# Ledger of designs, part 74: designed miniproteins, single chains, continued (5)

Each design is a single chain, and the fold is of that chain. pLDDT is the mean over its residues in the fold that is shown.

## One batch from the design tools (miniprotein)

Design m18565
Fold by ESMFold2-Fast:
Structure m18565 (fold): chain A 91 residues (1-91)
Amino acid sequence: EALVNRLVNDLVIKARGAQDLTYEQSALEALREFLTNYINSNPEAELRDLQYVSARVFEELVTLAEEENSTTVTEEHAQKAIQKVEAELEE
């Protein structure tokens, strides 16, 4: 739990700093749920693995926001980014 909260906060800080992006509360909740589920499904995952997954979600979120000319990351952006990263992890 503490680790998940730190990873989500780090992800949000990077996004805000890099692209001057604002996050909706629902988007933050979707990201927390995704990372929590990932850890629960992959108990052997190391910090490096969690950092990789969170970085990939961040990259996809920034790309989606930029494509829509939005400075706000919505729950829909979070869901699309998560789905893309989950698809990559299943390969």
Scores: mean pLDDT 73

Design m18566
Fold by ESMFold2-Fast:
Formats: structure tokens, C-alpha cells, sequence
Structure m18566 (fold): chain A 65 residues (1-65)
């Protein structure tokens, strides 16, 4: 997944997490914001892979809610 696609997915996770207004939403929001900052500071392939894994985990959590 490209850096642009990951940023877009993180922004979507942030919007969905903000709408939840609960503890799970706050955790996802915090994680997504942290991953965005990590991508801003380090755009290596290893970072992209870690963020992609985090995004997939966040999407899975939201789809269960």
C-alpha cells in the first residue's frame, strides 16, 4: 500500500473514531494520530508496512462495532 493510501485510510479511521465518542474510539483515534506522526518522521518501507498492519487492525476493530 502506498504512503498516500495509508494517510487516506488513517484519516478515515480518525473520522470514524471521532464519531464513536467512546473509549474504543479514543484508543483508535490516538493510535491513528500516532501512526500519522510516525509516517511524517519516517517514510521507510518498514514504517509503511507497520502502519499498514495498524490500519488493517483498526479497520477490523471498527467493522466489529
Amino acid sequence: MSKEELIKKLEELIKKAEKLDNTVGRVILSEAKRMLKELEEDDSEEMLERVEKGVKNGEKTLSTL
Scores: mean pLDDT 77

Design m18567
Fold by ESMFold2-Fast:
Structure m18567 (fold): chain A 61 residues (1-61)
Amino acid sequence: MTDEEVLDFLERVGRELIAAGKREAAENIIKTLEYLSKQADPETQERLRRIVDELRAALAA
């Protein structure tokens, strides 16, 4: 699996967990994405930041 495929997978899983009401599991996905952002190049960091912001907004709703 490529790094891009891993990020797509984590975003999908995060959204599915939020939709299922699995808040703790969704928070773990968000934390994983934040961790990956610390090691990523600037383009990937911007993508990860958008995904994290969207997942946090969905979780707060």
Scores: mean pLDDT 79

Design m18568
Fold by ESMFold2-Fast:
Structure m18568 (fold): chain A 86 residues (1-86)
Amino acid sequence: MKVSDIKYLEPGEYIPNATFLSQQGDYLLVEINGVTLRVPAELSAVVDENWKVLGPGETGNLFATGRTPIEIVSGDPEAEVEVKKI
């Protein structure tokens, strides 16, 4: 689906191939398919397949631990992404 179609990730949903860029206060900045997203750090994590929390420069899954609002910071809002659930 397009990034602009995602207003929220529901608990247990994730977007694969997410690169953790940085944490800016209460928010994570994550890059997926050339799009930079901002998500609340308390409702999300970038994790590997073993659910280990990743840090800046690492690529894994952007996982929603709660109902997580998605904000597009930069990039093409029509870029394709996949939303999965466990």
Scores: mean pLDDT 88

Design m18569
Fold by ESMFold2-Fast:
Formats: sequence, structure tokens, C-alpha cells
Structure m18569 (fold): chain A 72 residues (1-72)
Amino acid sequence: GELLKQAQANASKATREGLEELRRRGATEGLQGGVVLPDRVEGGISAGDYGARVRGEPGRSSVEVAPGAAPG
């Protein structure tokens, strides 16, 4: 539905922001899988010793970047 498309767009934005942050830290970029839910999208990125967790929801996106924070 419309909300899922919005959540996917927000997750894509969060992923871009996470990759850009990892790039600024000089980490080798990589991607890890994500989960699509009815109202949100969650996923993660790993790059060397760094990772980023991303979440997209209708009207909101979030990114957390930390050493060893890659999703399982």
C-alpha cells in the first residue's frame, strides 16, 4: 500500500545516509539484507569493522552507525 511505499522510500534514504557516513569514515562499503514489513522496512549495511542499522517508516527514517553494529 501507500504507507509501505513511503516506508521503503524512507529506508532507501536511511541506507544512503548510512553508506555516506561509512564512506566518510573510510570504510569499505558493503550491503547486508533487510526485512520488509507491512508498515516499515528494516535492514543493515556492513563495511569492514563498521556497520549501520537502518529503519524506514511512514514519515520517519533512522540510521545508527557504530563499530560492530552490523545486523545479524
Scores: mean pLDDT 63

Design m18570
Fold by ESMFold2-Fast:
Structure m18570 (fold): chain A 91 residues (1-91)
Amino acid sequence: SRMEELKKKVEELEEEIYATSSSMAELEAEGKLKEETIKKLEELAEKAEKAEDLEEKAKYLEEMLKLLKEIVGEEKVEEDKKLLEEKLKKA
């Protein structure tokens, strides 16, 4: 169903965002993240948390992931996701 597809999409988006957290923390510690970029990510995260339905939540998470891919790089986001999936599979 559409609801099941949206739930899976939200879960996958949250996993990808979580997987990039280490790379983002390194960039922030090195002072390579712009304050405006951090603020945008915080605003998108807040909107996703406050979203009343899964479609709206997925939209904000997609915008957040797109911004993360621009900051970290798309290949790095994909690598981080694969590393997380491998760790979960071996645990």
Scores: mean pLDDT 77

Design m18571
Fold by ESMFold2-Fast:
Structure m18571 (fold): chain A 60 residues (1-60)
Amino acid sequence: SAALAEELGRELGLDSSGTGILERWLREGMADFDEEQFAEALGLDAARRARLRELLATLR
């Protein structure tokens, strides 16, 4: 949902563009995505990539 994407985007320190990409990904349910490539698309550094992995683990 948009609310979940905004909450996760805030947790990851994403701007509005990055949050929009995350919202679309969550909506589409992309289980078979390259996590590293997606982190690059969101503009995440190493620490935020690690945080993204932690947050995704809570959804699995």
Scores: mean pLDDT 69

Design m18572
Fold by ESMFold2-Fast:
Structure m18572 (fold): chain A 89 residues (1-89)
Amino acid sequence: MTEEERKEGLENLIEVLFEEFVKDFGLSPEIKKLLKEFFEKILELLKEGKEEEAQKKLSELIREIYKLKKEKKSDEEIKELIEKKIKEM
């Protein structure tokens, strides 16, 4: 594969992951907006060749949101987490 084809493949995987994540967790429109911003930052890291950093940040966010949803935390706490992760990028 060319580098461009590899990046397109990763972008498609990120889009599928985002869609399944949103579907499975029943996230509010406000949280979906913040997640979209976060995923756009992940795609930027992938375009820069920072695949390991992108995977780490993505997996950390998914794990933390899963934990908050399991603990029945408020949408506000989930928003705060995503905003914090965006700022750390």
Scores: mean pLDDT 75

Design m18573
Fold by ESMFold2-Fast:
Structure m18573 (fold): chain A 67 residues (1-67)
Amino acid sequence: MPTTLEEAIALLEEKIRSLPIPEELKEKVIQAIREDPSKIPKIEAAVALLLADPSPSVIATLEGLLK
């Protein structure tokens, strides 16, 4: 399938759902991406950081990006 913005969002959503974070936070992140796609690069970077180091400080950084 061609790589599209929608496909990139779907792949990012799968990564977010695999993170060791609360379901409420996962839902907020997914909603933020859908409402403002310009946040995708920052959220993707934070998700990659969480996959490497799932610490409370990195989770707090991700939460900050949603505000």
Scores: mean pLDDT 76

Design m18574
Fold by ESMFold2-Fast:
Structure m18574 (fold): chain A 77 residues (1-77)
Amino acid sequence: ATLAEAVAQARAALAALEAGDAATAISYLGKARENLEKTPDAPQEAIDAVREAGEALVRGDRAAAREYVRRAIQLAG
């Protein structure tokens, strides 16, 4: 697992959110979180941002989810 893989997965989640596909976004956020947790140099704040994006999506708050995904990309990239 690498930061680059996690960032690519977070970007895929953002694209899915913009397309209105919450299920695909949740799948990519799960993969991004797993890769960040397996990466020794991953900032904890990036892991927290991906978790918060997933929680926002469970609540149906797509705007908050998008902001958290952007935050995760900024922190991990």
Scores: mean pLDDT 85

Design m18575
Fold by ESMFold2-Fast:
Structure m18575 (fold): chain A 97 residues (1-97)
Amino acid sequence: SEEDERLAEEFYRRHRETLLSFLEGQVAAGVIPQEFFDSLSDDEKVNVAILLMDGYSWEEIKKMSPEEKRERARRLAAEWYRQEQKLEEERERRLRR
């Protein structure tokens, strides 16, 4: 949905640097091949980082098209952004007590 795309974009904007650093760590750890990482745009790198964080394996990720990676990652990003908003609201409520 347009709402889910907007929420995903906000998550990407907020977490882009962290997601890229996470993926670089996964390459260094041997989870993702260097050659695959070097083939990706920064937007594709962010999508792969999100999928890895959700628990997808390299074997699963390598079988996905770029479009499938994007769609799955954006759905996850939108849901994670909603969860962050709920946690932020809960923290604010506690601080106002």
Scores: mean pLDDT 86

Design m18576
Fold by ESMFold2-Fast:
Structure m18576 (fold): chain A 61 residues (1-61)
Amino acid sequence: SKEEELANILKYVAELAKKHGLSTEQAIELGKRAIKLFDEGKSFEEIKAEVERYIDELKAA
């Protein structure tokens, strides 16, 4: 179901944020981006790629 897919995406995002030592504010923003992409019909693979890119951008700043 879409609900299960979104739950899996959010679990992935939360674990990735923890792995990379993101702040609470950064983790919330990452989650918001993932939800927006999911609502736009992006696949899990596309969402994962965008989330990882966003983390790279945060680390480069």
Scores: mean pLDDT 83

Design m18577
Fold by ESMFold2-Fast:
Structure m18577 (fold): chain A 70 residues (1-70)
Amino acid sequence: DVEALIEGTRAETERRLLEAGVDPDFAKEVADRIAELTRETIADPSKAAENEQRARGLIDEAVRRAKEKA
């Protein structure tokens, strides 16, 4: 089930960002974007590497913002 895989990825990403101290609203925004990138990769596997790099960048930025707020 593609929908379950996408939702699972979103939920796990949000959980990890919250554990890292990311603001709940921002964690949700980033998790939603990661879910979108996952959907794009499933639709077009040729974009997997590009979408993975984008996802890592989004997570890294969110964690940096959490650290700067502390």
Scores: mean pLDDT 83

Design m18578
Fold by ESMFold2-Fast:
Structure m18578 (fold): chain A 73 residues (1-73)
Amino acid sequence: DVKEKVLKLLDEIAKKDPTLTQEQLEKMKQRINSLSLDDQQKLLQVIQKLIAEKKKPKEIMEEVEQYLDTLAA
């Protein structure tokens, strides 16, 4: 399940970002749960790319939020 992979990666990254609030994490999860399968796959690829580039957890979370805003437009 693509959604479960995205949510698992998000939880793992969030644990390493002390600046991310529980409210922010829950809002991001709600947005991800409402995405189409295609958009979930695109988000998974974005997260995997940022991890491969060794971005800091905070930077990954900021990019995820920006990407979700792009998908909501």
Scores: mean pLDDT 82

Design m18579
Fold by ESMFold2-Fast:
Structure m18579 (fold): chain A 65 residues (1-65)
Amino acid sequence: ARAAADEGLRLLEQGRYAEAAARFEEAIRQDPEFGYAWLGLAAALRELGRDEEAAAYEARYQSLV
């Protein structure tokens, strides 16, 4: 989970938002309670203009803490 999330963050920094989203989704599949991955996915989705999906993942993160 952590390694996939770290790759996602690196891809976000490179502007590769779709690939970053895929890496954060992988992290969530490995550990659904890894809150950082939910926030990372939301950030990638907002950069892609998928704001409604991003808001849903942000709400999910808030439900975990």
Scores: mean pLDDT 79

Design m18580
Fold by ESMFold2-Fast:
Structure m18580 (fold): chain A 61 residues (1-61)
Amino acid sequence: GPVDIVDAAIRAAGSAGSGALVGAGLLMQQGWTPEEAAEAVRASALASDGALAAADYVLRS
């Protein structure tokens, strides 16, 4: 699901912030809305201050 994509991106990047942005971008490229992508970032078990900042960025895009 969308959270699994975000979690995989965070693990691959080795960074919650940059990985969450990559995950969100992949979701939006697949047709998810910015709100749905941001929700997936916030629902991630790997969420940190960087991941929450990434969710805020997606919501403003």
Scores: mean pLDDT 77

Design m18581
Fold by ESMFold2-Fast:
Parts: structure tokens; C-alpha cells; sequence
Structure m18581 (fold): chain A 63 residues (1-63)
């Protein structure tokens, strides 16, 4: 879990905000694109990967 990465409470709130942001971006994308479309799946994957890198950078900074 993200707590196991030694994140502060403030960094955990940032993670929650990033999760909400990604969910909103995916919801907007799916209004005009099919989840079965490979290009749409690629965009969603890229969004998730960007969020994951941000969380890992926060964990590195906390260490």
C-alpha cells in the first residue's frame, strides 16, 4: 500500500487527489471514446503510469 512507502499525511492527501483527478479524466475520455478501443486503453494506461511515477517520486522525497 502507499502507506508502506513512508508517505506523510499530506502526501497521502495528494495521492487521493491524484486518484480523483485520474478517475475524472478517464470518465471524460469514456464520454466520447469506447473502453474497447485500443487507443483509448493506451491513453488510460498512460494516465495511470503518470500518476504512479508521481507517487514514486513523492516516496523517494519522503525517504
Amino acid sequence: SFTDLGLTEEQLEEVRRLEAEIKAEVAELLKTHSVDDPETQKKIREMVERAQRRVLEMAREAA
Scores: mean pLDDT 75

Design m18582
Fold by ESMFold2-Fast:
Structure m18582 (fold): chain A 87 residues (1-87)
Amino acid sequence: NKKKIDIEATLAIAEIAFTVFALHSEDPQAAEVYRKARDILVENADKPLEAIDKAIELVQSADLPTDEKERVLKILEEQRKIIKEIE
């Protein structure tokens, strides 16, 4: 099923984004939040919209550098839109 593959690829892009942000963040506490968000996506891959919504909620509620927070939320919102359009 192409839709399933496209959803899996979209989640993988979000996971990669969190990995990159965790590696490049100057704030160790922010890096930990990004790792937790990635884990949410991995552990809840069978519920893709729920997984991405939980990751967005975690990032929105966390004390993160403003530029990192804005960038990662933009990526997550784009991935969420893609998943919703594919379903």
Scores: mean pLDDT 83

Design m18583
Fold by ESMFold2-Fast:
Structure m18583 (fold): chain A 91 residues (1-91)
Amino acid sequence: AEAERVIAEAYELHKKTVEEFDKLSEEARKLGDRELERQAAILTVAHNLRIVGVVEIAKTDPEQARRDLEQVKADSEEDIANLKKRIEEIK
């Protein structure tokens, strides 16, 4: 029920966010910015760990997991926007 919905939303966010970080990492690589490429990779690892945390918490406290997922979503959107801005600056 609620736990299953939060877990499904977490996996959907994970898929989309990892795909976006991967695209941004590839763009940074093509532009020769190795530091930006590395930062995108680090953000991917951090995001993976946070999604695992949301999924585990959802099994016992789906209400807390939903709050955690909304924070992961907001942070990921900000990280993606910041990476896009930095890529735009080096084009």
Scores: mean pLDDT 88

Design m18584
Fold by ESMFold2-Fast:
Structure m18584 (fold): chain A 90 residues (1-90)
Amino acid sequence: SDRDRIQQFLADAKAKIAALRDAADKATTAEQLMRVLIDAGAVHTALSAMKVVAEKQGLLSPEELEEFDALISEAQALSDAAQRRIQELL
């Protein structure tokens, strides 16, 4: 169902954000942080695009909308933190 697809997309995005958080925590080089920055940006873009499409089609519950917003915010925070840490290492 469309709901199962949205739930799977959110679960996949949440797993990717968790993996990126772990990668950022373990990062010791600007190159490693650059990969986190790029990947976090990609997750942010995918979440934002999916939210717009699904919301326009009336497919999102209020709870799913809140989860999209939370994950978008987390991806942005990871991207911003990685960018700051890269600047500090250079």
Scores: mean pLDDT 89

Design m18585
Fold by ESMFold2-Fast:
Structure m18585 (fold): chain A 64 residues (1-64)
Amino acid sequence: SRLDQIKQSVVSMADSVKSSYDLTPEEKKQIDDAVQNALNAKTVEEAQAAAQKLSQIVGQLREK
């Protein structure tokens, strides 16, 4: 389903970020919270919101 595809994308992006950046405990928590929100999403809209939040976090990491 579209929902499952978004959840898989969020997990894959989070794994990639964790392997690419030396993250602080707070940054790891923000990423984990976004992943958990995506996995707990019952609708495509909720999953997309979690994906957008993760993208914002990744954007901030690129500025370091």
Scores: mean pLDDT 82

Design m18586
Fold by ESMFold2-Fast:
Structure m18586 (fold): chain A 82 residues (1-82)
Amino acid sequence: YSKEEKLKEAEKIVEEVKKNYGKSSAKEIRDAVLELLEKSEYFTEEEKELIKEILEKLSKSLSGAEVLEKLPGIFELAIGTV
């Protein structure tokens, strides 16, 4: 998949999580993102692992709303790094 296709898939995941988990805890948002990420065929294993690492670290120190706000940047960083 191209970088553009991966970014569009990331946007869909972020939108899905905002719709269903917009008022949830950071842990619930993390778990929801990781479930959708695991089901997606758009991302490499390295990209999924990096997203998981960043999200696990951020969910430990941030609120659910703050994690949601950071989600697009997390995907962009992972896709741009791997």
Scores: mean pLDDT 82

Design m18587
Fold by ESMFold2-Fast:
Parts: C-alpha cells; sequence; structure tokens
Structure m18587 (fold): chain A 100 residues (1-100)
C-alpha cells in the first residue's frame, strides 16, 4: 500500500534506510566490509524509493542528496571513510525524518 507522492510511504522508506545505515556502521566498525557494503546498498535502495514517493520538491532534494552521500560512501575502501560517510548520512537522514 504505497502510492507515489505519499508522505507516509516516503517516511517508511526513510526509516528503513536509517536502519540499514545503522547496520552498515555496525558492520564497518567490526571490519565486515562485505556486510557494511550490503547494508549501504539496502539504504541506497530505500532512499531511491523514498525519493520516488516524495510528495514535494524539498523532500525530493533532501533524499536525493542523502542518496548521493550513500553512493559516495559505497566507493570508499577504508574503514574510517566508510564509518564517517555512513554516520554523516545517518545524521542527515534522521534530521530529514524529524522534519516529517
Amino acid sequence: FGTRGDLEEARRHLERAIESLKKAIEYAKKGDFDKAQKYLREASGHLSRAADAAPNFDLLVKVTMLLILVTITLNEKDKESIIEGAERALKQAEEVLKEL
């Protein structure tokens, strides 16, 4: 039951992206980069769905910027950069969710 331009659908996908980012940070800190990458890709997928569901341009822009940040983080190869990128994306995603 998701409709394009549905704020609640966008919110649900953003919440799922946040949970995936938390898992990515957890596994990166453990040195499990394969699982960290898996959860970053899951976060990217949920952010793409949140963007598709975004009912207004402001939310679309904010979610798209988050998607770009997660994509940049997916290309990082060292533990510190992966953790920093994922934590930055998590903070921004939580701020966007609070504005809903």
Scores: mean pLDDT 85

Design m18588
Fold by ESMFold2-Fast:
Structure m18588 (fold): chain A 93 residues (1-93)
Amino acid sequence: DKEEELKRKIEEIIYKGLLEAGVDEEYARKVAERIAKGVIEELKNGVSIEKIKERVKLAVENALLLAGVDEEKARKTAEEIAEKVEKEIKEYL
């Protein structure tokens, strides 16, 4: 299933990025699954890749801030994760 494969790749990108930022493993998994599911739904609804990337960036940044990561690190980490997610979406299309 091509869609499930993309979802898993997005989950892995977000999960690894959150772990590298020092986020708890269980919290990182829940956040990654939630955001990846959202990305797949947005793609099904014809939302642009640019808007999906911005949504991912904001969601990851918020999750990092809630986990106690400082503002500058949260912003940079979220941007890097969003760029990797964008690349995977483009490879899928």
Scores: mean pLDDT 88

Design m18589
Fold by ESMFold2-Fast:
Structure m18589 (fold): chain A 60 residues (1-60)
Amino acid sequence: SSTSDVLLRGVRRNPGELARRIGRSLGTSKQREQAERLVNLLREAGLDEDAEALRQAFEE
């Protein structure tokens, strides 16, 4: 989907920037929920390396 393509471009460009942007918008508890959803979206698409990079960026 177009949403998955936008997410993948963000992760590959700068996963830390994407994680910070999401964190600023949602706050801590909602950021964790959204982080898990986005990481799972990439895993379901078979993009395991990109999913792990995004997961690590959210933990920083």
Scores: mean pLDDT 72

Design m18590
Fold by ESMFold2-Fast:
Structure m18590 (fold): chain A 65 residues (1-65)
Amino acid sequence: MVVRVPVTLPEPATAEVYLDGRLIATVELPAGDHVLEVPVTSPGRVVVEVRNRAGELLTTVERDA
């Protein structure tokens, strides 16, 4: 399965992707509009936490896989 997660960022940031609380991917993103395509092997809740270079949480996006 592929879960699509839209993320809009005011600045460059790092996205940490979790499946049912387990970190499965880390992606560096520039500012702007993005759609993360996350391949998952099982259904579950996908949570994306996006933090800037200072470690400040910019946004959190949740999707069901």
Scores: mean pLDDT 80

Design m18591
Fold by ESMFold2-Fast:
Structure m18591 (fold): chain A 103 residues (1-103)
Amino acid sequence: MYSKMDQLEMIADLMRVNKKELLDRFLEAIKAKDYEKAGGILGFIAGLDTDDMTDEDFYNLGKFVGSQGYSEEQVKYLIELLKKLKIPEEKIKAFLKGYKEVS
């Protein structure tokens, strides 16, 4: 399950980078012919504004992650990454609420 773990780390990282960096990462994935990673980045960007994420944005991210079939173990790993990135607990709770509503 390494590719899905890498994708979860990428999702956590994307929440802390500006739109130019997100686009650069997308283009780098395309150049590397990593279409799974590129598709994941594009799908995430299309659903979210990452410049100033609210509790509602984290709730919607949780719904997205739940719809993609991530396991509870993978989601726990993402939460630990969000905590390391100093995301407030209220936003993490909003994410978990969204995840549970669709999973």
Scores: mean pLDDT 63

Design m18592
Fold by ESMFold2-Fast:
Structure m18592 (fold): chain A 75 residues (1-75)
Amino acid sequence: MSKEEIDKEVDVGIEIIRLAVYRIAAERQGLKKVSELAKKTLDEVEKAYQAGNFDEAIEIGRKGIKEIEELWKKE
C-alpha cells in the first residue's frame, strides 16, 4: 500500500468520524432531517470506500458535511 493510499484512507476515516458525530448529535437534538442526511452520506461514503474510490468517498463526505451544517442552521 502506497503512502498516498494510506493518507487517503485516513482522510476517508476522518470524514466517516465527522459524519458519525453529526448523526449522533442530530439524533440527540431531534433534528430528524440532519440525522437522515448524515446516515445517507455515511452509506454513500462507505460504498465508495469499499469500491476503492477514496477520492470520491472524501468528496461525498466533505460535500455532505457542508450540506449537514447548512441544514442544521435551518432545522
Scores: mean pLDDT 81

Design m18593
Fold by ESMFold2-Fast:
Structure m18593 (fold): chain A 104 residues (1-104)
Amino acid sequence: MRERLEEAKERFKEALKEKGVSEEEAERAVRALVTQAIIALEPEKVIPPFEANPDWSPEEKLAFALEVASEEALEVVTRMLEALAEERWEEAERLAREIEERRK
């Protein structure tokens, strides 16, 4: 799973760069999207540690989220990144709704 997630992150970053987004902005967008998706899927695992560690950078928060996220959460995030990179908007929207529904 982790290797597939890294490939999906890179593919989405490249898709953003093709649309004129800078590499730094694309990396920031991918990081924010992955972190927010994990927060939505497994808030109990990430929110209390984030509140206990307000000094963490966005990079440190993502690193922590990736360490504690379940394989199931990582699979959903990976599929969403793949759908976004391939401009499969209907599938991306469906996965975003699944993420929101799993929050309950």
Scores: mean pLDDT 79

Design m18594
Fold by ESMFold2-Fast:
Structure m18594 (fold): chain A 66 residues (1-66)
Amino acid sequence: MTKEEIKQRLEKLKEEVENTSDPAKLEEIYREAMRIAKEVAGEDEETLNLVAEVIRLILKKMGHRA
């Protein structure tokens, strides 16, 4: 997966997170974001920050606190 492909996928996930409050759908998006996070392990900081931002948005919507 290229950096541009990862960015496009993350932007789609971010949009879906912003448009839903359904916990089941948020769980599905979270699983996809975690899959991407594992795939980009060792990638540059910008890509990792994009993944982290999506995950944080999901966790906040699901009521999780760090």
Scores: mean pLDDT 74

Design m18595
Fold by ESMFold2-Fast:
Structure m18595 (fold): chain A 109 residues (1-109)
Amino acid sequence: SGSEEAKRAADLAVEAASLASQAAEAAGADLETLMDAGSGATAAGMAATSASKGGDPRESARVARRAARLARRAAEGALRQGGPRGQELARRALELAEEAIREAERAEE
């Protein structure tokens, strides 16, 4: 089970971070929100790479959960600061980030 959940968590974290970055840009968000989005994207990419190489699923899941939490923070910032388009992207990013966290937790069980 852990390998499939870790890969799903990483893939969801990549999508969440991408949408959070788009939401932050659309919102004209502050530097802190943009930095959270960027850090989330970097961490998500690392998790996806690790999962694709058949590494330890628990390590990939841990990095994916960190990436998803950063994407969630960026999406929350964008939602607070953004207009309608930013809010739409931010809400989708939040949904994907929460799903990524759940899948990462399953990979650690």
Scores: mean pLDDT 86

Design m18596
Fold by ESMFold2-Fast:
Structure m18596 (fold): chain A 75 residues (1-75)
Amino acid sequence: SMKEELFEKLAKYVEAREAGDYEKAHQIMLEAIGKFSAEEVRIFAQALGMIQEGINNGESKEKILEKVKAFLEEV
């Protein structure tokens, strides 16, 4: 499903950010923008904001991904 594809891309993005692989994180973002519809890109952008907030707050990858998954279940 599209929600599963969105979560897969967001999970890979979080993993790349945790690893400090900023080039990979940027590439994942570009691939998502190219693959998803305008509405799905808006959802993806909201999730990226949530991920950045989690990183800034020192949250674990696991906690960030749980929040992202819960968010995607509501949209």
Scores: mean pLDDT 86

Design m18597
Fold by ESMFold2-Fast:
Structure m18597 (fold): chain A 93 residues (1-93)
Amino acid sequence: DELDRLIDLLRKVASLPTVDEMADFLNETFGLDKSDVLRALRESDAEATAQVMGQARKIGDPYGVLVAVIKAYHRGLISLEQGEDLLRDYYRS
């Protein structure tokens, strides 16, 4: 199940103690450029996070949604439970 896989990935990333380890995990799992991921995770902007989620939904890219959720969680904007619910909502819509 793709949704279960994304939720497991979110839980794994949320358990990592540093932004660098989160970026390494996303680079190894999705082939994302580590510097781009580090930049995205360090910026604090709820509106930018919502825009990234909107774009990811438009292009059908679940990894973009996952990165946006991880960014929001890391910045303290959402809880892990809220992040899981956002992934579920992506698969409902």
Scores: mean pLDDT 65

Design m18598
Fold by ESMFold2-Fast:
Structure m18598 (fold): chain A 68 residues (1-68)
Amino acid sequence: MPTFRDAVEHARGVVEAAAKAVGGKPVIEYTGPLDAPLSEFESEEYPGEYEVKGTLKDNRTIKVRVEL
């Protein structure tokens, strides 16, 4: 089963390829539990509403950029 780690690694591969194409440096930032399954996150019961309840359960982000 794919995990958030798998999504982060996929995004890393994409930004590394983009950086190589333009001669820049790949940068990836992420927030959230790497071992959490993607299907659980994607099929969550709260579309457009997040209950954080003192945990970052639903606060997963992946941000990528290329630095020149």
Scores: mean pLDDT 63

Design m18599
Fold by ESMFold2-Fast:
Structure m18599 (fold): chain A 63 residues (1-63)
Amino acid sequence: GPVVNIKGTSGTSATSGDVHWLGKGDEVKNATLVKEIGDNLVAKGPDGTTWVAGKSSVEVTEV
């Protein structure tokens, strides 16, 4: 998928197992956008961390 920067604009950060939920003020740079599922994005950070975010709760910029 495309390489993107993702910035959380609303919501609360959360972690469940190996998955991190992006909240307001969180930013992930140089993530690979893996898929979209309904209203959610799934991305892999450059360190291999899995990030999930609500589409309405983030700003996504292509690198």
Scores: mean pLDDT 81

Design m18600
Fold by ESMFold2-Fast:
Structure m18600 (fold): chain A 62 residues (1-62)
Amino acid sequence: DAQRAALQAQADAVNQQINEKTRQLQQAIEENSPIDVQQKIQDEIEALNRRLSEILRQIRSL
């Protein structure tokens, strides 16, 4: 199913972005970056996780 393959590719791309942002958050914590910087990265991760969940719901609905 071409639609399923396209959604899976989008999910994979978002998951890669989540992994990269998670690494950035870990580095910010280790470097004792300001809490607002850490919070901003966490908010970005949460937004990406919400997008991933929506894509996965669409795949399950096919």
Scores: mean pLDDT 87

